# Designs tried in a protein design run: designed miniproteins, single chains. Part 63

Each design is a single chain, and the fold is of that chain. pLDDT is the mean over its residues in the fold that is shown.

## One batch from the design tools (miniprotein)

Design m2171
Fold by ESMFold2-Fast:
Structure m2171 (fold): chain A 60 residues (1-60)
Amino acid sequence: SLKEKERELHREFIRRLAERMQEAAKEAKGDYRLEIELTQEKMRELGEEYKKRLAELEAQ
């Protein structure tokens, strides 16, 4: 069902969000401000991807 596909997409988004946050922390190497900036950028990219995939799912 659409609800099941939406739940799966949401779970995937949460998993990817955690991965992006870990990547930002690793790249920042203890620079807290840089970590925030990198996290925001990666989250923006991930959010755009999620929005597109959700729209495609809802269009069916």
Scores: mean pLDDT 82

Design m2172
Fold by ESMFold2-Fast:
Parts: sequence; C-alpha cells; structure tokens
Structure m2172 (fold): chain A 76 residues (1-76)
Amino acid sequence: MSAKLGDNLKDVLKKMGYNPSEEELEVIKRLIDPDGDDIYDEATKKRVKEFQKEAGLKDDGIMGKETADALLGLIK
C-alpha cells in the first residue's frame, strides 16, 4: 500500500483509498512536488520526508496512509 519513486502523486493517494479533486491535488503538489511534474521523484520524496518530520511521523519519504491522511488534513 506504500508508494515508491516514479509513481504519480494522484495514484499514490488512490492506493491509500483517497480520491482527491483536481483542486485538492494542486494544493498537495504545491506542498510536496516543487518540480510540478506530478511524479513521486527524489525531490518529492525529500519534501515528503520534511513533511513527515514536521508532522511527527517516520521521515522515510514513503507515502503511506498516515502521511496521506496528514496531507489531506491540510486541505480539509
């Protein structure tokens, strides 16, 4: 259920059982996808690690349910 490098951010969230709107996805991309390529790449992984650290989660850069829940919580 975790995503890996090369996966699309939208697909990552869908694997966690979330179906973000285009607006919600744009907010998430602004937070963790600085390159704007919609891919879970090294830059995105680094930003995810930083977010996980701020949220008190394990900073492994892997987007699991806990990380996805925290990200979606920011847009709700």
Scores: mean pLDDT 67

Design m2173
Fold by ESMFold2-Fast:
Structure m2173 (fold): chain A 65 residues (1-65)
Amino acid sequence: AAQAAADAAGARGASYVPYIKEFNERIEKFEKEHPDMTDEEYFEKVDQISREIAARVQAERAAAA
């Protein structure tokens, strides 16, 4: 399910907690923009957004070091 993808982002560590809201917002916004979008396209976007957030978290970790 789509919610399971958001859970995957959270499962990657507590660092993702503040980004979960952003993730949900982007997903909902994209779905509103493309209401007739296929499930396949939806999952592809979910994965892309999730990866983008993960990369951002990693960048912050590197900067904090």
Scores: mean pLDDT 69

Design m2174
Fold by ESMFold2-Fast:
Structure m2174 (fold): chain A 105 residues (1-105)
Amino acid sequence: GGMESILASFRADAALATENAERLWKKSLELKKQGNSKWGSYASAAMLLAGIAIMGGDERARAFYEEMLPELAKEMEELAKTSKDPWRSELARQASERLRERVER
């Protein structure tokens, strides 16, 4: 008793996060085509919301997350190579490795 109501609530919150992730991802792709540097901020926000949605059980968000992983991995690899801060460089390297592992399964 009550479990269905609790699960439905979690799924509704996850679905809303997915819808917002989709919107931000589409905006990111449009801005990237235009060469607008703001695309990275939209992509990061979309990834965060997709991650939250996946944790909430919405598998639709996983497809967007998997599309984003290779692009963010490339950006993190570039940051690791170009950053003058050793700590930022190492964090970017670790982030890139983790993102690549998720893509490779």
Scores: mean pLDDT 72

Design m2175
Fold by ESMFold2-Fast:
Structure m2175 (fold): chain A 75 residues (1-75)
Amino acid sequence: SLVEELEALGREANRLYEEGKLTEEELRLIDKALKALAAGNFAGARRYLDEALAKTKSEEAKRLVERLLELLDRA
C-alpha cells in the first residue's frame, strides 16, 4: 500500500541520517515531502523533493529522493 511504502521510505531516511549519509536539513525536507504525499499535496511534495535532491551529496540519499519522486509520478 502507499502508506506502507511511505512508512518504509521514512524509516530508510532516518537510517541514512543516523549513518551520516543524510543531513538534518535533508531529513526535514524528506519528512515534509512524505507528509505532503500522504495528504495528496503533490505540488508541495515535488517542491520539497526537488530541494532535497539539489542538496544531496551521498548516492544513498540521492537514490532515496529519486524513489520518492518516482512514487509521486505514479500517484
Scores: mean pLDDT 84

Design m2176
Fold by ESMFold2-Fast:
Structure m2176 (fold): chain A 83 residues (1-83)
Amino acid sequence: SPLIDRAIEILEQMKELSDETSAELIDQMIGILRKAQRERWSAQQLKDQLMSLIRSSTGLSINQRLIFMGLVNTIQQTWLLSQ
């Protein structure tokens, strides 16, 4: 999906501007998105995996965690529209 490929490109650019903890999380999110594309996951499966990743991540501030949770919601909506 061109929309998801663009979302991955934006995430890769965000990673370059991020602290080490956020960059590691973004790398894992990109990996999950690429796996979801290959395996044709539902929007719910993608959301569940990304939310699980964020909940298990250590070293994030409360504000960083809220931002990433918001980003997951946007990714899920984009995914649903692209399928």
Scores: mean pLDDT 84

Design m2177
Fold by ESMFold2-Fast:
Formats: sequence, C-alpha cells, structure tokens
Structure m2177 (fold): chain A 90 residues (1-90)
Amino acid sequence: SLSEEEKALKAASELFKKLLEKANDLLEDPNLSEEQKAKVREILEKTKKEIDELAEKLEKGEISPEEFLERVEKIVKEALEELEKIRKKA
C-alpha cells in the first residue's frame, strides 16, 4: 500500500541519516587526509544515488517496500563498513 511505501521511504531516510552522521564525523576529523575525505564523499554520493534509484523503483511499483528496505539496509551496511576501513587503515 502507499502507507507501507511511505513508511519504507522514512525508514530509508533514517538509515541514510545515520550514515551521514558517521561520515560527517570523519569529514570533521583533522587527522584524515584530503584523499581520505574525498573517499568519504564518494561513498556518500554513491550510496545516496543507489537509494534514490531504489526509491524511484518503489514509487513506480517495480519493487515491494520489503525488497526496497532489504536492499537499502544492505547498501548502508556496506557503506558503513567502507567508512570504518577509511578510519582504521587510510
């Protein structure tokens, strides 16, 4: 239903907000190089684009709200893992 779609979109927004908060912590870290900060920005831009493309598919009825949330959770988890690698190794 449309109500389920709205709930899924709100849940995705909250997941992205948490990713953005962690990324901003890294972008504000004076110990990170400009190359490391550029990688953080690339991860955010890629993640936002992938979520936006999935949201468009959800709005067109091409995927279910359940499938949408499952895919967004996976994308955000992978992005968080890449941010943690930057923090620890780069």
Scores: mean pLDDT 86

Design m2178
Fold by ESMFold2-Fast:
Structure m2178 (fold): chain A 93 residues (1-93)
Amino acid sequence: MKKKEEILKELRETYDEAVRAAREGVELNQKYGGKLADLVRELSEKALQLRNYAAAIEQGKATDEDIEEAKKLMDEARSLVERARQAIENAKK
């Protein structure tokens, strides 16, 4: 069974991971000649969307459909964070 507090915590954790990956990407993007720019931009956009859904849930304005969309967005953000980690490792080589 789904708990709003649990979903909110997962949203915040996923947001934190996306923000960290974007920040690492910015630092390394300058060092490795701009290869990470698109990935950093996409991570930043996903982080903003996650923050907006978290705010809606916290304010009690989120519908059940909003919560399901937020879960989808978390899965997309986690996939993007993993891709970012792989791209960063590849750029170091």
Scores: mean pLDDT 79

Design m2179
Fold by ESMFold2-Fast:
Structure m2179 (fold): chain A 64 residues (1-64)
Amino acid sequence: QKYTVTIKHGYSTSPVQEKVKELGGKIEKTYKIGSFEALKVTLPDNAVGELAKTPGVAKVEPAY
């Protein structure tokens, strides 16, 4: 499934992108609006909880 991963202010997206790949996911798109950063990813359902625990991840939501 596709998810939007919101990055905590002041954190790099790079470690989160690597975690998505490690969990068998794909990076679909990156967003940057001022200090707000987010990723649109494809991720296995069983990996959502582990990604949400990754440092720098504020939240993981279904993609719109």
Scores: mean pLDDT 77

Design m2180
Fold by ESMFold2-Fast:
Structure m2180 (fold): chain A 86 residues (1-86)
Amino acid sequence: GKGEEYMRKAGEYAQKATEYAKKGDAKKAAEYAKKAMEYGKKALTDESSKGEHATAAGVLGVGASLDAYLAAKEVDPEAAKEAAEA
């Protein structure tokens, strides 16, 4: 259902956030990390996606996005904050 799609998008955005963090693009890393967290939350609150696999994917997506966001903040805290607010 839509919850599974949200979880897939959360994982994709978390991966992009990590790639941009490695590149040193703090603003894009924070932006994708924020999107990953938003889609992860949507998937976890969607009744149709409440399953072990969906939950595991959500935890991985949110965790990866959080790591990427923290890495981005170390590079440029102000740009990371602006991206999170965007």
Scores: mean pLDDT 66

Design m2181
Fold by ESMFold2-Fast:
Structure m2181 (fold): chain A 110 residues (1-110)
Amino acid sequence: SSEAHKKLEEVLEETIEKLEELKKKLSPEQQELAEKIIEVLRELVERVKAAKTEDEANKALMEAKKKINELLDEMYSLAKTEEEKEVIDEITKVVTDFLNRVQDIVDEEF
């Protein structure tokens, strides 16, 4: 629905703004991984908007979660300081909150 699409876009925009601020505190290599995470979030929103069934939307969520976990693990493996680890933990929380909000929208729409 158009209402669900607006909610998805709002959640995506809010999440990207938070991730853009957090990535400024990271190394260039970790920033590149954060940019890849943002791309996965954008792809997920487009896939959910295009989904015709709940199964298609849930498959998109599952695949996005897998890619995100792999990218976060790589980002954490590159952390050399406790401060970098704390920033990655904040990114993990922001992304987890995003995925939960997208799941709620999917559950309401289908």
Scores: mean pLDDT 91

Design m2182
Fold by ESMFold2-Fast:
Structure m2182 (fold): chain A 65 residues (1-65)
Amino acid sequence: GSPAEIAFAAALEAAGVPADLAQQLVDAAEGNPFLLGLAGETFFRARQAGKSPVEAATAALAAIA
C-alpha cells in the first residue's frame, strides 16, 4: 500500500479497530486519497458521537463503499 494507506491503517488500529477491519477499509478506498479522507472523517465523527471503534469503522466502510 501507499504511505497514506499504511498511516491510515495504523491510526485505525491505534484507535482500537481490529486489523482485519482496518485492512477492509483501506482496501475499499483503493488508494484513493479522497476516499481515505472521507473514511477518516466519518470514523472520527462516529467516535465523537460515542460509537465503538468497530461501529465507527463499519460506518466509514459504508460511507466509501
Scores: mean pLDDT 83

Design m2183
Fold by ESMFold2-Fast:
Structure m2183 (fold): chain A 75 residues (1-75)
Amino acid sequence: SIAERAREVLQALEEADKKGDIDAMVEASKRALELGFEAPEDPAAREAVNKTSELATKYPQVRAAMKAAIEAHLA
């Protein structure tokens, strides 16, 4: 389900943040935003997107990935 995939992505974001793994954060952030676009009303998907936004305030690589994913979705 979308909710199950979103919870897995949220866990991946939390673990990557804990480890300081920028590449893992960028990868999980892209998946979180894709889920947010697919299911904007799903609370787990929104939670994953919110975590990505939080990480974007600390990590410019996450912010760049978030911007790229949004621009790709709108193209």
Scores: mean pLDDT 84

Design m2184
Fold by ESMFold2-Fast:
Structure m2184 (fold): chain A 80 residues (1-80)
Amino acid sequence: MAEERKLRERVGELVVRLGELVRQYQAETDPARKAKLQAQIEAVLRELQRVNEELLKYGLRANVEVDPDLQQIVVSFERV
């Protein structure tokens, strides 16, 4: 289904963006820039939640996990 594929692609895009922002946040030393990065991270997380709600219409849930060993964000999709 074209809409399901677009939602899966959107999750992938948001996860890549989230990983980039988290790395920038960890490297940033300026508190004002950290606060802006935190706001951007929160915005991406809200968008991920919205896309996941849309995926539930197709019987799918996106699981987003932080891999502690790799400091990477891993996404898997499961049927609900």
Scores: mean pLDDT 77

Design m2185
Fold by ESMFold2-Fast:
Structure m2185 (fold): chain A 76 residues (1-76)
Amino acid sequence: SRDEILAQFNLIAAGSELYLLKKSKDKLSKEQQQKMLNNAKTLIDFVKGKEDKLSEKQQKRLKELQEELKKMEKEL
């Protein structure tokens, strides 16, 4: 469905934000890290709003990204 396609793009975008943040954490201020975390959270929250329309694979990926986000927030 179109909702699944849009969710997939947002999952990829959120994953990319978190990956880049992990890769660049030593080069970023705490304020810059917080902004990137907030951006990833916005993308994740959008997908969560569509959770009932997601495939099982997308639901699992969403859960993985939520756990990763929570871990990174704790490290700040």
Scores: mean pLDDT 83

Design m2186
Fold by ESMFold2-Fast:
Formats: C-alpha cells, structure tokens, sequence
Structure m2186 (fold): chain A 62 residues (1-62)
C-alpha cells in the first residue's frame, strides 16, 4: 500500500536528519515541497509529515 511506503519513507528521512544534522534543512525542504505538491494526501499522512518537519526543526533549534 502506498500509504505504508510513504510512512516508512518519512520515518527514514527523519532518522537520517537526526543522524546527519547538516542535511536536516534539506530534509525539511523536501518534506515541505512534497506536501505542497500533494495536497490531496490522506490526513494521517499529512499529519505525519508535519510532525516530522516539526521534530527536525526542534532538533535544529536545540
């Protein structure tokens, strides 16, 4: 199912940003662009992506 693949991808990107803060800004931009381009995503997926963006942003502002 596409939703499962998207959830795994978002989690993977979040973990990658945590392990390599130098690319965290690029990961945030990628997730924001994905949301902007895919406005009809299921609400669960939109929330997951927004939560990932917020988590990475908090990590950068520590």
Amino acid sequence: EEEKALKETVKGLTELAKKNPSIAQKVIQTLQDFLAQNTDLPEEIKQLIQEAIEEIQKLLEE
Scores: mean pLDDT 79

Design m2187
Fold by ESMFold2-Fast:
Structure m2187 (fold): chain A 92 residues (1-92)
Amino acid sequence: SMEEMTRTGQAVDYMVKAAEALREGRDEEAKEYIKKSVELLESEFTLEVVARTIGTLYDRGLLSPEERRKLLKWLAEETGVSVSTLSKLMRK
């Protein structure tokens, strides 16, 4: 739906803001943006899009391997989905 597309876009935007905050050493602010992103997730599809956003940021050199690992860990903590599963969604 249009509402789901808008919410998915907002979830992606929060994930980008989390990555930016993490790169600036603002770990607690990055975690808060991940929580906001997760609150907007309505389906496995929106989780996949958010996980793929982390992959895209990494592939574009906007995240270090350690920063990508931190974002996946925090996303796993907020969603209850394993880091292994999120890593598979990220590469899909």
Scores: mean pLDDT 84

Design m2188
Fold by ESMFold2-Fast:
Structure m2188 (fold): chain A 69 residues (1-69)
Amino acid sequence: MVLVGVKTEVSALEQVRRAIEEAGGRIVGEVRVGDTVYLLVEFPDRETAEEAARRISSIPGVLSVTVSG
């Protein structure tokens, strides 16, 4: 399992959730601070996580994406 941290504007949250679901990710943590949402997402393997991270990073309103390990 690989963890991915996503920091996004609340306006991009629906598109980010869709991208996570399409990539086979599971949201295991979510915190909202003002207009910013922090998501912690589990992926089955590193290749899937890195592909998803690239895709999510291209979404307007996404501020940062970090793949652990």
Scores: mean pLDDT 85

Design m2189
Fold by ESMFold2-Fast:
Structure m2189 (fold): chain A 89 residues (1-89)
Amino acid sequence: SQSQVQQAQQLYQQALDASQRGRDLATSGSSLDDLSRQAGTLFNLRSQNLNLANTFSSNSVATNILLQGAQIADDGLRVLSDQANRLRS
């Protein structure tokens, strides 16, 4: 339905914004605490995108958007994890 696609687009946009925030924090000299909080946000968004993709499994358009959103969140998590590891080493 159009409602499912709209929900998918909203969650996708949240993942984009949070992933960009994560990249900004990773390059701006942010503390481990700031990186950890943003990683928590991205982990939650990844889980929400995956859970909603499973719920909307009969809607290929919505599912595809949500799986891309989950991947974007995962990419942001990797950037934050890499920076946290550099600060701890």
Scores: mean pLDDT 91

Design m2190
Fold by ESMFold2-Fast:
Structure m2190 (fold): chain A 67 residues (1-67)
Amino acid sequence: GDAATDARNDAALPVVKLLNRTIKELEKVRPLTDEEVHEISVRIAEAYRQDPFAGAEAEAERLIAKA
């Protein structure tokens, strides 16, 4: 396999799982538009860049709480 792609996928797996969970929780309240899904993706990715241990999880919880 492509080692660079494998490394990115391994590093991104927690973020991808968190993103999918966040979208599923929000969609239980109401359907999301493609634009809303993109915005959530950007916010979670940005939070992960700032704090890879807890930032993304905290941002996901904030987004769900606001729904």
Scores: mean pLDDT 69

Design m2191
Fold by ESMFold2-Fast:
Structure m2191 (fold): chain A 75 residues (1-75)
Amino acid sequence: KLEEALRLFEEALRYAEQGDIQKALELLYEGLSLTVGDYVAGLAYGVMLTAAISGRNDDVINFIRSEIDTVRTLL
């Protein structure tokens, strides 16, 4: 449900801000699976993993913040 996804995205943001991008991406995938399903969650995970590998961790953080804002709007 959206409340569970929000908690997962907020936890993902906390890990990303601490520099634990791997844990942040795992939590982001779990939250996205609840909101948009596994296929779309997998696509978003792939894009964010590519950003992280390229050193663009700020893109990952900004994406997680965007997902939090979206879910808050829907609650």
Scores: mean pLDDT 85

Design m2192
Fold by ESMFold2-Fast:
Structure m2192 (fold): chain A 98 residues (1-98)
Amino acid sequence: DALKKIEEIAEKLIKEVMPEAEKAYEEALKTGASEAEKKAAVARLLAEPLEKLADTILELLTDPEYQRIAEVLRQVSALLRAGDIDAALALMREYAEA
């Protein structure tokens, strides 16, 4: 049940938010926006959904392993807000492999 709720939020992030971020990035590419501007726009779109996912994990799962995952997601969100997109992506890949 808790896992199902987390899966629903993650699926929404992947199916709705990620395509919107990709579209924004592609539109910026067509308009000649700088790499920094494109990354900042994508980061803004992703930071809040990732923070919400982390908060939901912490609310529904008390297992220390899931608490660690939620902390990683919050760190990713913080890196995105700071504009360190490459570090955020690296941390997300590490999370996905764990």
Scores: mean pLDDT 72

Design m2193
Fold by ESMFold2-Fast:
Structure m2193 (fold): chain A 92 residues (1-92)
Amino acid sequence: MEETIRKLEEALRLAREAGDEVLARVLEQALKTVKRIKEKGKLTPEEKLELEIDIGMMGIALAVSRMIGAPEEVIRKAREAIEAMERFLKSN
């Protein structure tokens, strides 16, 4: 969980610095979902579905970021954040 939050925060910072508002918004939403789950201390079926939706939305935003020529570092860190969320979902 802590690793997932760290990677989402790093990706969000880089997306904001690059001016990628769409990717930043989706990363902010994913971070909010993960932090809420951490505060609640349990992962319900509803929260698993929310994480799956957030992962899907981040994937779409990342594809758009690639199309508009976002910096490779932004793309790499966003992908790492998605992979961290996928690992968290599988381990719970």
Scores: mean pLDDT 84

Design m2194
Fold by ESMFold2-Fast:
Structure m2194 (fold): chain A 86 residues (1-86)
Amino acid sequence: SSREEIIKLGKEVAEYLEKKGLPEAAEAAREAGKRLADEGVPPSWAQAMKDNILTETDTGGVDPQQVKDVTTNVIRAHRERRERLA
């Protein structure tokens, strides 16, 4: 299911961040996956978010607040798009 795919993506990001020594960002990524799945965000949006977080981690690092802010912004964008399409 799309929910299971999104939860899996969140776990993959969390594992990557833990390997990079960023356990607080990893916890935020696990929570992000759950929140995105609960909101019904498309798996493609969750995949794009994963790709962006991994790239930022490799180029400059990422903090837990950045993960939380991106998650909130993605959820907001999804809700706004749903309202426009209704």
Scores: mean pLDDT 85

Design m2195
Fold by ESMFold2-Fast:
Structure m2195 (fold): chain A 79 residues (1-79)
Amino acid sequence: MQAEIERLQAEYRALVAENEANPRPIRLPAETMNRLAEESGEPLVFTEDVTLDATSREHLERLVELQRRGMELKRKLAE
């Protein structure tokens, strides 16, 4: 179990390093942005495509996922 957390942390550090080394822009369609806003509980509506740094966007989504999974694993470790 601790090894799983270590693996997730290593993945997170790799994403940080990639973002620092070479951030890349990406155009996200309004539909995708609306879906992500809905998943985040945000009552936002986008009518135009949004340009975001691809690494930054993916990094943030992955950070949230890794933090959520990390907390869940820590909770299981504490049991």
Scores: mean pLDDT 59

Design m2196
Fold by ESMFold2-Fast:
Structure m2196 (fold): chain A 74 residues (1-74)
Amino acid sequence: SMEQRQQQRDLMKFTNDTILKIKEMIKKGESKKQLLEFIDKEIEKMSEVFPQDQVEKAELLLKGILEGYLRLQK
């Protein structure tokens, strides 16, 4: 439906905005613990508005991106 497509677009935008914030936090030297706490808070916010299956996919993506960025800092 149109509503489901709109929710997917809104979730994608929220996820992309969260990725940009993660990048800025990493540039500032924030710890892995602080980054994970930030992701958990953003996922909690997503869970109030978006379907659980889509939020679970976004969580896996965000945590995967974080692990990727942290590996590049070695």
Scores: mean pLDDT 82

Design m2197
Fold by ESMFold2-Fast:
Structure m2197 (fold): chain A 64 residues (1-64)
Amino acid sequence: SAADEVERAFSLLGSSDPAVVREALATIERLGSRRERRLAYQLLARYHPDPAIRAEARARLATL
């Protein structure tokens, strides 16, 4: 289901592979609610070890 895909995508946001993180984020953006998109961006912006991914997430939060 869409909910199962979004749940799986959230589990992948912590990946060290930026391509995996971006694919997971695209899934949340396509299938998730606005609240789920905001949560995903907040989690990435605050906690992801890659500064480039944190910067991308902050930019996306600013346009929500």
Scores: mean pLDDT 89

Design m2198
Fold by ESMFold2-Fast:
Structure m2198 (fold): chain A 79 residues (1-79)
Amino acid sequence: MEELIRNTIEAAKKDLEEGRYERALQGAKVALDLAIEHNASPELILEAARVLYEAAQKLGDKETFEEAKRIMEEAEKRL
């Protein structure tokens, strides 16, 4: 499961770098949902949330941006 989460984060990061913001957002959401569901490390949750935050910011998706920000804060407290 950890490897699947990490691979999903990597794919989302690549989509973000290549300007595929909608795809990056969806990939980051999937990675984050898997990370939370399977109690992944705070480091993986933080990485997924960061990609989600950046993609949401690029798209002007305020709701997802605020969601990602809250998740980042919570994950950082667990580091």
Scores: mean pLDDT 84

Design m2199
Fold by ESMFold2-Fast:
Structure m2199 (fold): chain A 66 residues (1-66)
Amino acid sequence: GLGDELLEAIRARDNERARALIGEYLARVALSPEERALLWSLAHYDGSDEARFERALARFEALTAR
């Protein structure tokens, strides 16, 4: 589904695809401000802190697995 495609783009560090999919995801899924901020940070990751990225990704995956 759309969430799986978004997670794939984020894991691949395909920021352009992730940003395009975020627009579609936000139009279909109601997210809290915290969840929106988390998703935004994942789509704009610059490669500077892999441990922080992996923690944020794990949190987002937990949110989308429900």
Scores: mean pLDDT 75

Design m2200
Fold by ESMFold2-Fast:
Structure m2200 (fold): chain A 68 residues (1-68)
Amino acid sequence: SLEEQIALVERLLAAERNPLFRESLERLLATLKAMQAGETLSPEERARVEAQLAMLRQLARERGLPLP
């Protein structure tokens, strides 16, 4: 769900120390919150977001971070 995806990005952002990765996560979080508020993304932007989320879920599992 979007709520679970937002929670995952927020958890990763809280643990992230690299400023460039923090900026990337903050942009992703803003996009997910806009989607939750009803904003429509292009198919290309939706695919990009889903790909980023899949990578972040794998990273969270590899780092032992709890998933929402």
Scores: mean pLDDT 77

Design m2201
Fold by ESMFold2-Fast:
Structure m2201 (fold): chain A 102 residues (1-102)
Amino acid sequence: ALAALRAAIARLRELLERARELGDPLTVTALETALELLEEALKAAEQGKLKEAILKLETAEGILAITLAVLKIHGGSEEAIALLEEALAAVRAALAALKAAL
């Protein structure tokens, strides 16, 4: 469970650097906010607060999913869409691993 969450954090950091190179402010803001929530979730999970960690990850998933929907509706770049889809997949994998630990 913790390994999956750490992997998701590492992946979001990579995706955030790519988003900054792309220069899309909406994607950058969504990834920065999601990353902060994942880092808070890691701290909660390390303290045994699994329900709090799950809530933080579900919030991050929601932010990424809404931003992805906005980009698809408004014709965002294929690169920005791909970055958010990869981030969403990483968050969902970590969420599944934490829920399995309950």
Scores: mean pLDDT 88

Design m2202
Fold by ESMFold2-Fast:
Structure m2202 (fold): chain A 55 residues (1-55)
Amino acid sequence: SKKEIEEAIDFIAEKHHEATGLDKELVKKAMKEQLAKNPEENSEQILGLAEQLKS
């Protein structure tokens, strides 16, 4: 589960980086910070989005 979340964040951050030009590492850090605030809600959202994108 933790590795799945990490992979999901990485994948989403790469797409966001391509769209906005923001540093991929900064995007990942921001996402992890938000995840830490609301781990259950944000984790489910991230996993769901990544699952849909990777399918």
Scores: mean pLDDT 76

Design m2203
Fold by ESMFold2-Fast:
Structure m2203 (fold): chain A 64 residues (1-64)
Amino acid sequence: SDGEKNAAAAKEAAERGDGAGAATAAHQSRLMGDKEAAKEAAEWAKRSGGPESAARTAELSYQA
């Protein structure tokens, strides 16, 4: 599904150190109602580190 594709994109972005890109992909998964893909992508965004990553991960933290 598109949610799974966004989660995969978040993982690849995080592996390159692009935390903002990872967080954006996670947010897109959440907006599509794919909560599990959004959670996985948010975890990748957190692991990438950095202030922009932290800010966007906070936007995704509907569970916080």
Scores: mean pLDDT 64

Design m2204
Fold by ESMFold2-Fast:
Structure m2204 (fold): chain A 66 residues (1-66)
Amino acid sequence: SFADLLVREYGLSPSLAAEIAAELEKYGDISKQTLDRLMEELNVPAEQRTALMIELMRLYQEYLKK
């Protein structure tokens, strides 16, 4: 699953990875709260928020192309 990919390759907590995967599957996007948690776990500064979202969406789209 995409959640397993996030845990394995990016070291995210299983709970956060599952939440990200579920939100992307249902809405095609993630909530501000989920993005804030992702930024905290990856130690990403606020200035890189938009870049992180673009990268996450690109990764999800590549995952779907299988």
Scores: mean pLDDT 83

Design m2205
Fold by ESMFold2-Fast:
Formats: sequence, C-alpha cells, structure tokens
Structure m2205 (fold): chain A 76 residues (1-76)
Amino acid sequence: SLAEANARLGEIVAALPAADQPVVKQAFMKAVNAAMEGKSYEEVLKLVRDLLAGTSVTDEQAEEIARAAIEIAKDI
C-alpha cells in the first residue's frame, strides 16, 4: 500500500548515513516523476540505481525505492 511504501522508504532513509539521505530523497522524487510519466519498473529501477551508484544504498534498497516510487505515482 501507499502507507507501507512510505513507511519502508522512511526506514531505509533513516538507516543511511546523513550524507546519503538528501541524495536518496532526490532520487526518489525523480523516480516518482519518471513513474508518473509512464516509465516501466525496469526504467525506474535503472534510474534509481544510476542516481544512487555513489551512495551506501544496496541493490535491494534501490529496488525497494523504485517499488515505493511506482506505488506513490499510482496514488497521485
């Protein structure tokens, strides 16, 4: 659900180093915008991975961010 997606994103961000948090938030906003434009999960995931390549974010966390962005985009 949207609420579960938001809660999980919050947990991921809170667990990250402070320096990575604004990068993740920006990547998430760009992912939501891409999903709203009709981009596929694979395209949104690639965007998230590319934007987060320099951070401590794991591939599993990047996948969760991409899924959360798509769920939020559906409810806008």
Scores: mean pLDDT 81

Design m2206
Fold by ESMFold2-Fast:
Structure m2206 (fold): chain A 97 residues (1-97)
Amino acid sequence: LSEKEKAIAEKLMELTGMSEEVAEKIVELALKVGNNGKGFSIENILGGIVSGYVDEEGNIGGLKFSKEVFEKYGGSLEIATSRNIKEAMKPVIKYVE
């Protein structure tokens, strides 16, 4: 990962409590799929689905977690959302149907 991509992964780890390997994989796949403002959906991560979007600057936003991810990491996700972290990398705790 580039220095910018590593910084995004480190922030994702801080917000969710996930491992560096998982955070780096999410960033890599998000940037590969979600570039140019496209949405992404990553299956079989953290036992469920993680989705969001990537802006033209490579910032990840609008993160949504399936029920399985929320149940495993809910405390960390709730703390992250309660901090009013604006737009980029703010986890949105939501059930994906």
Scores: mean pLDDT 58

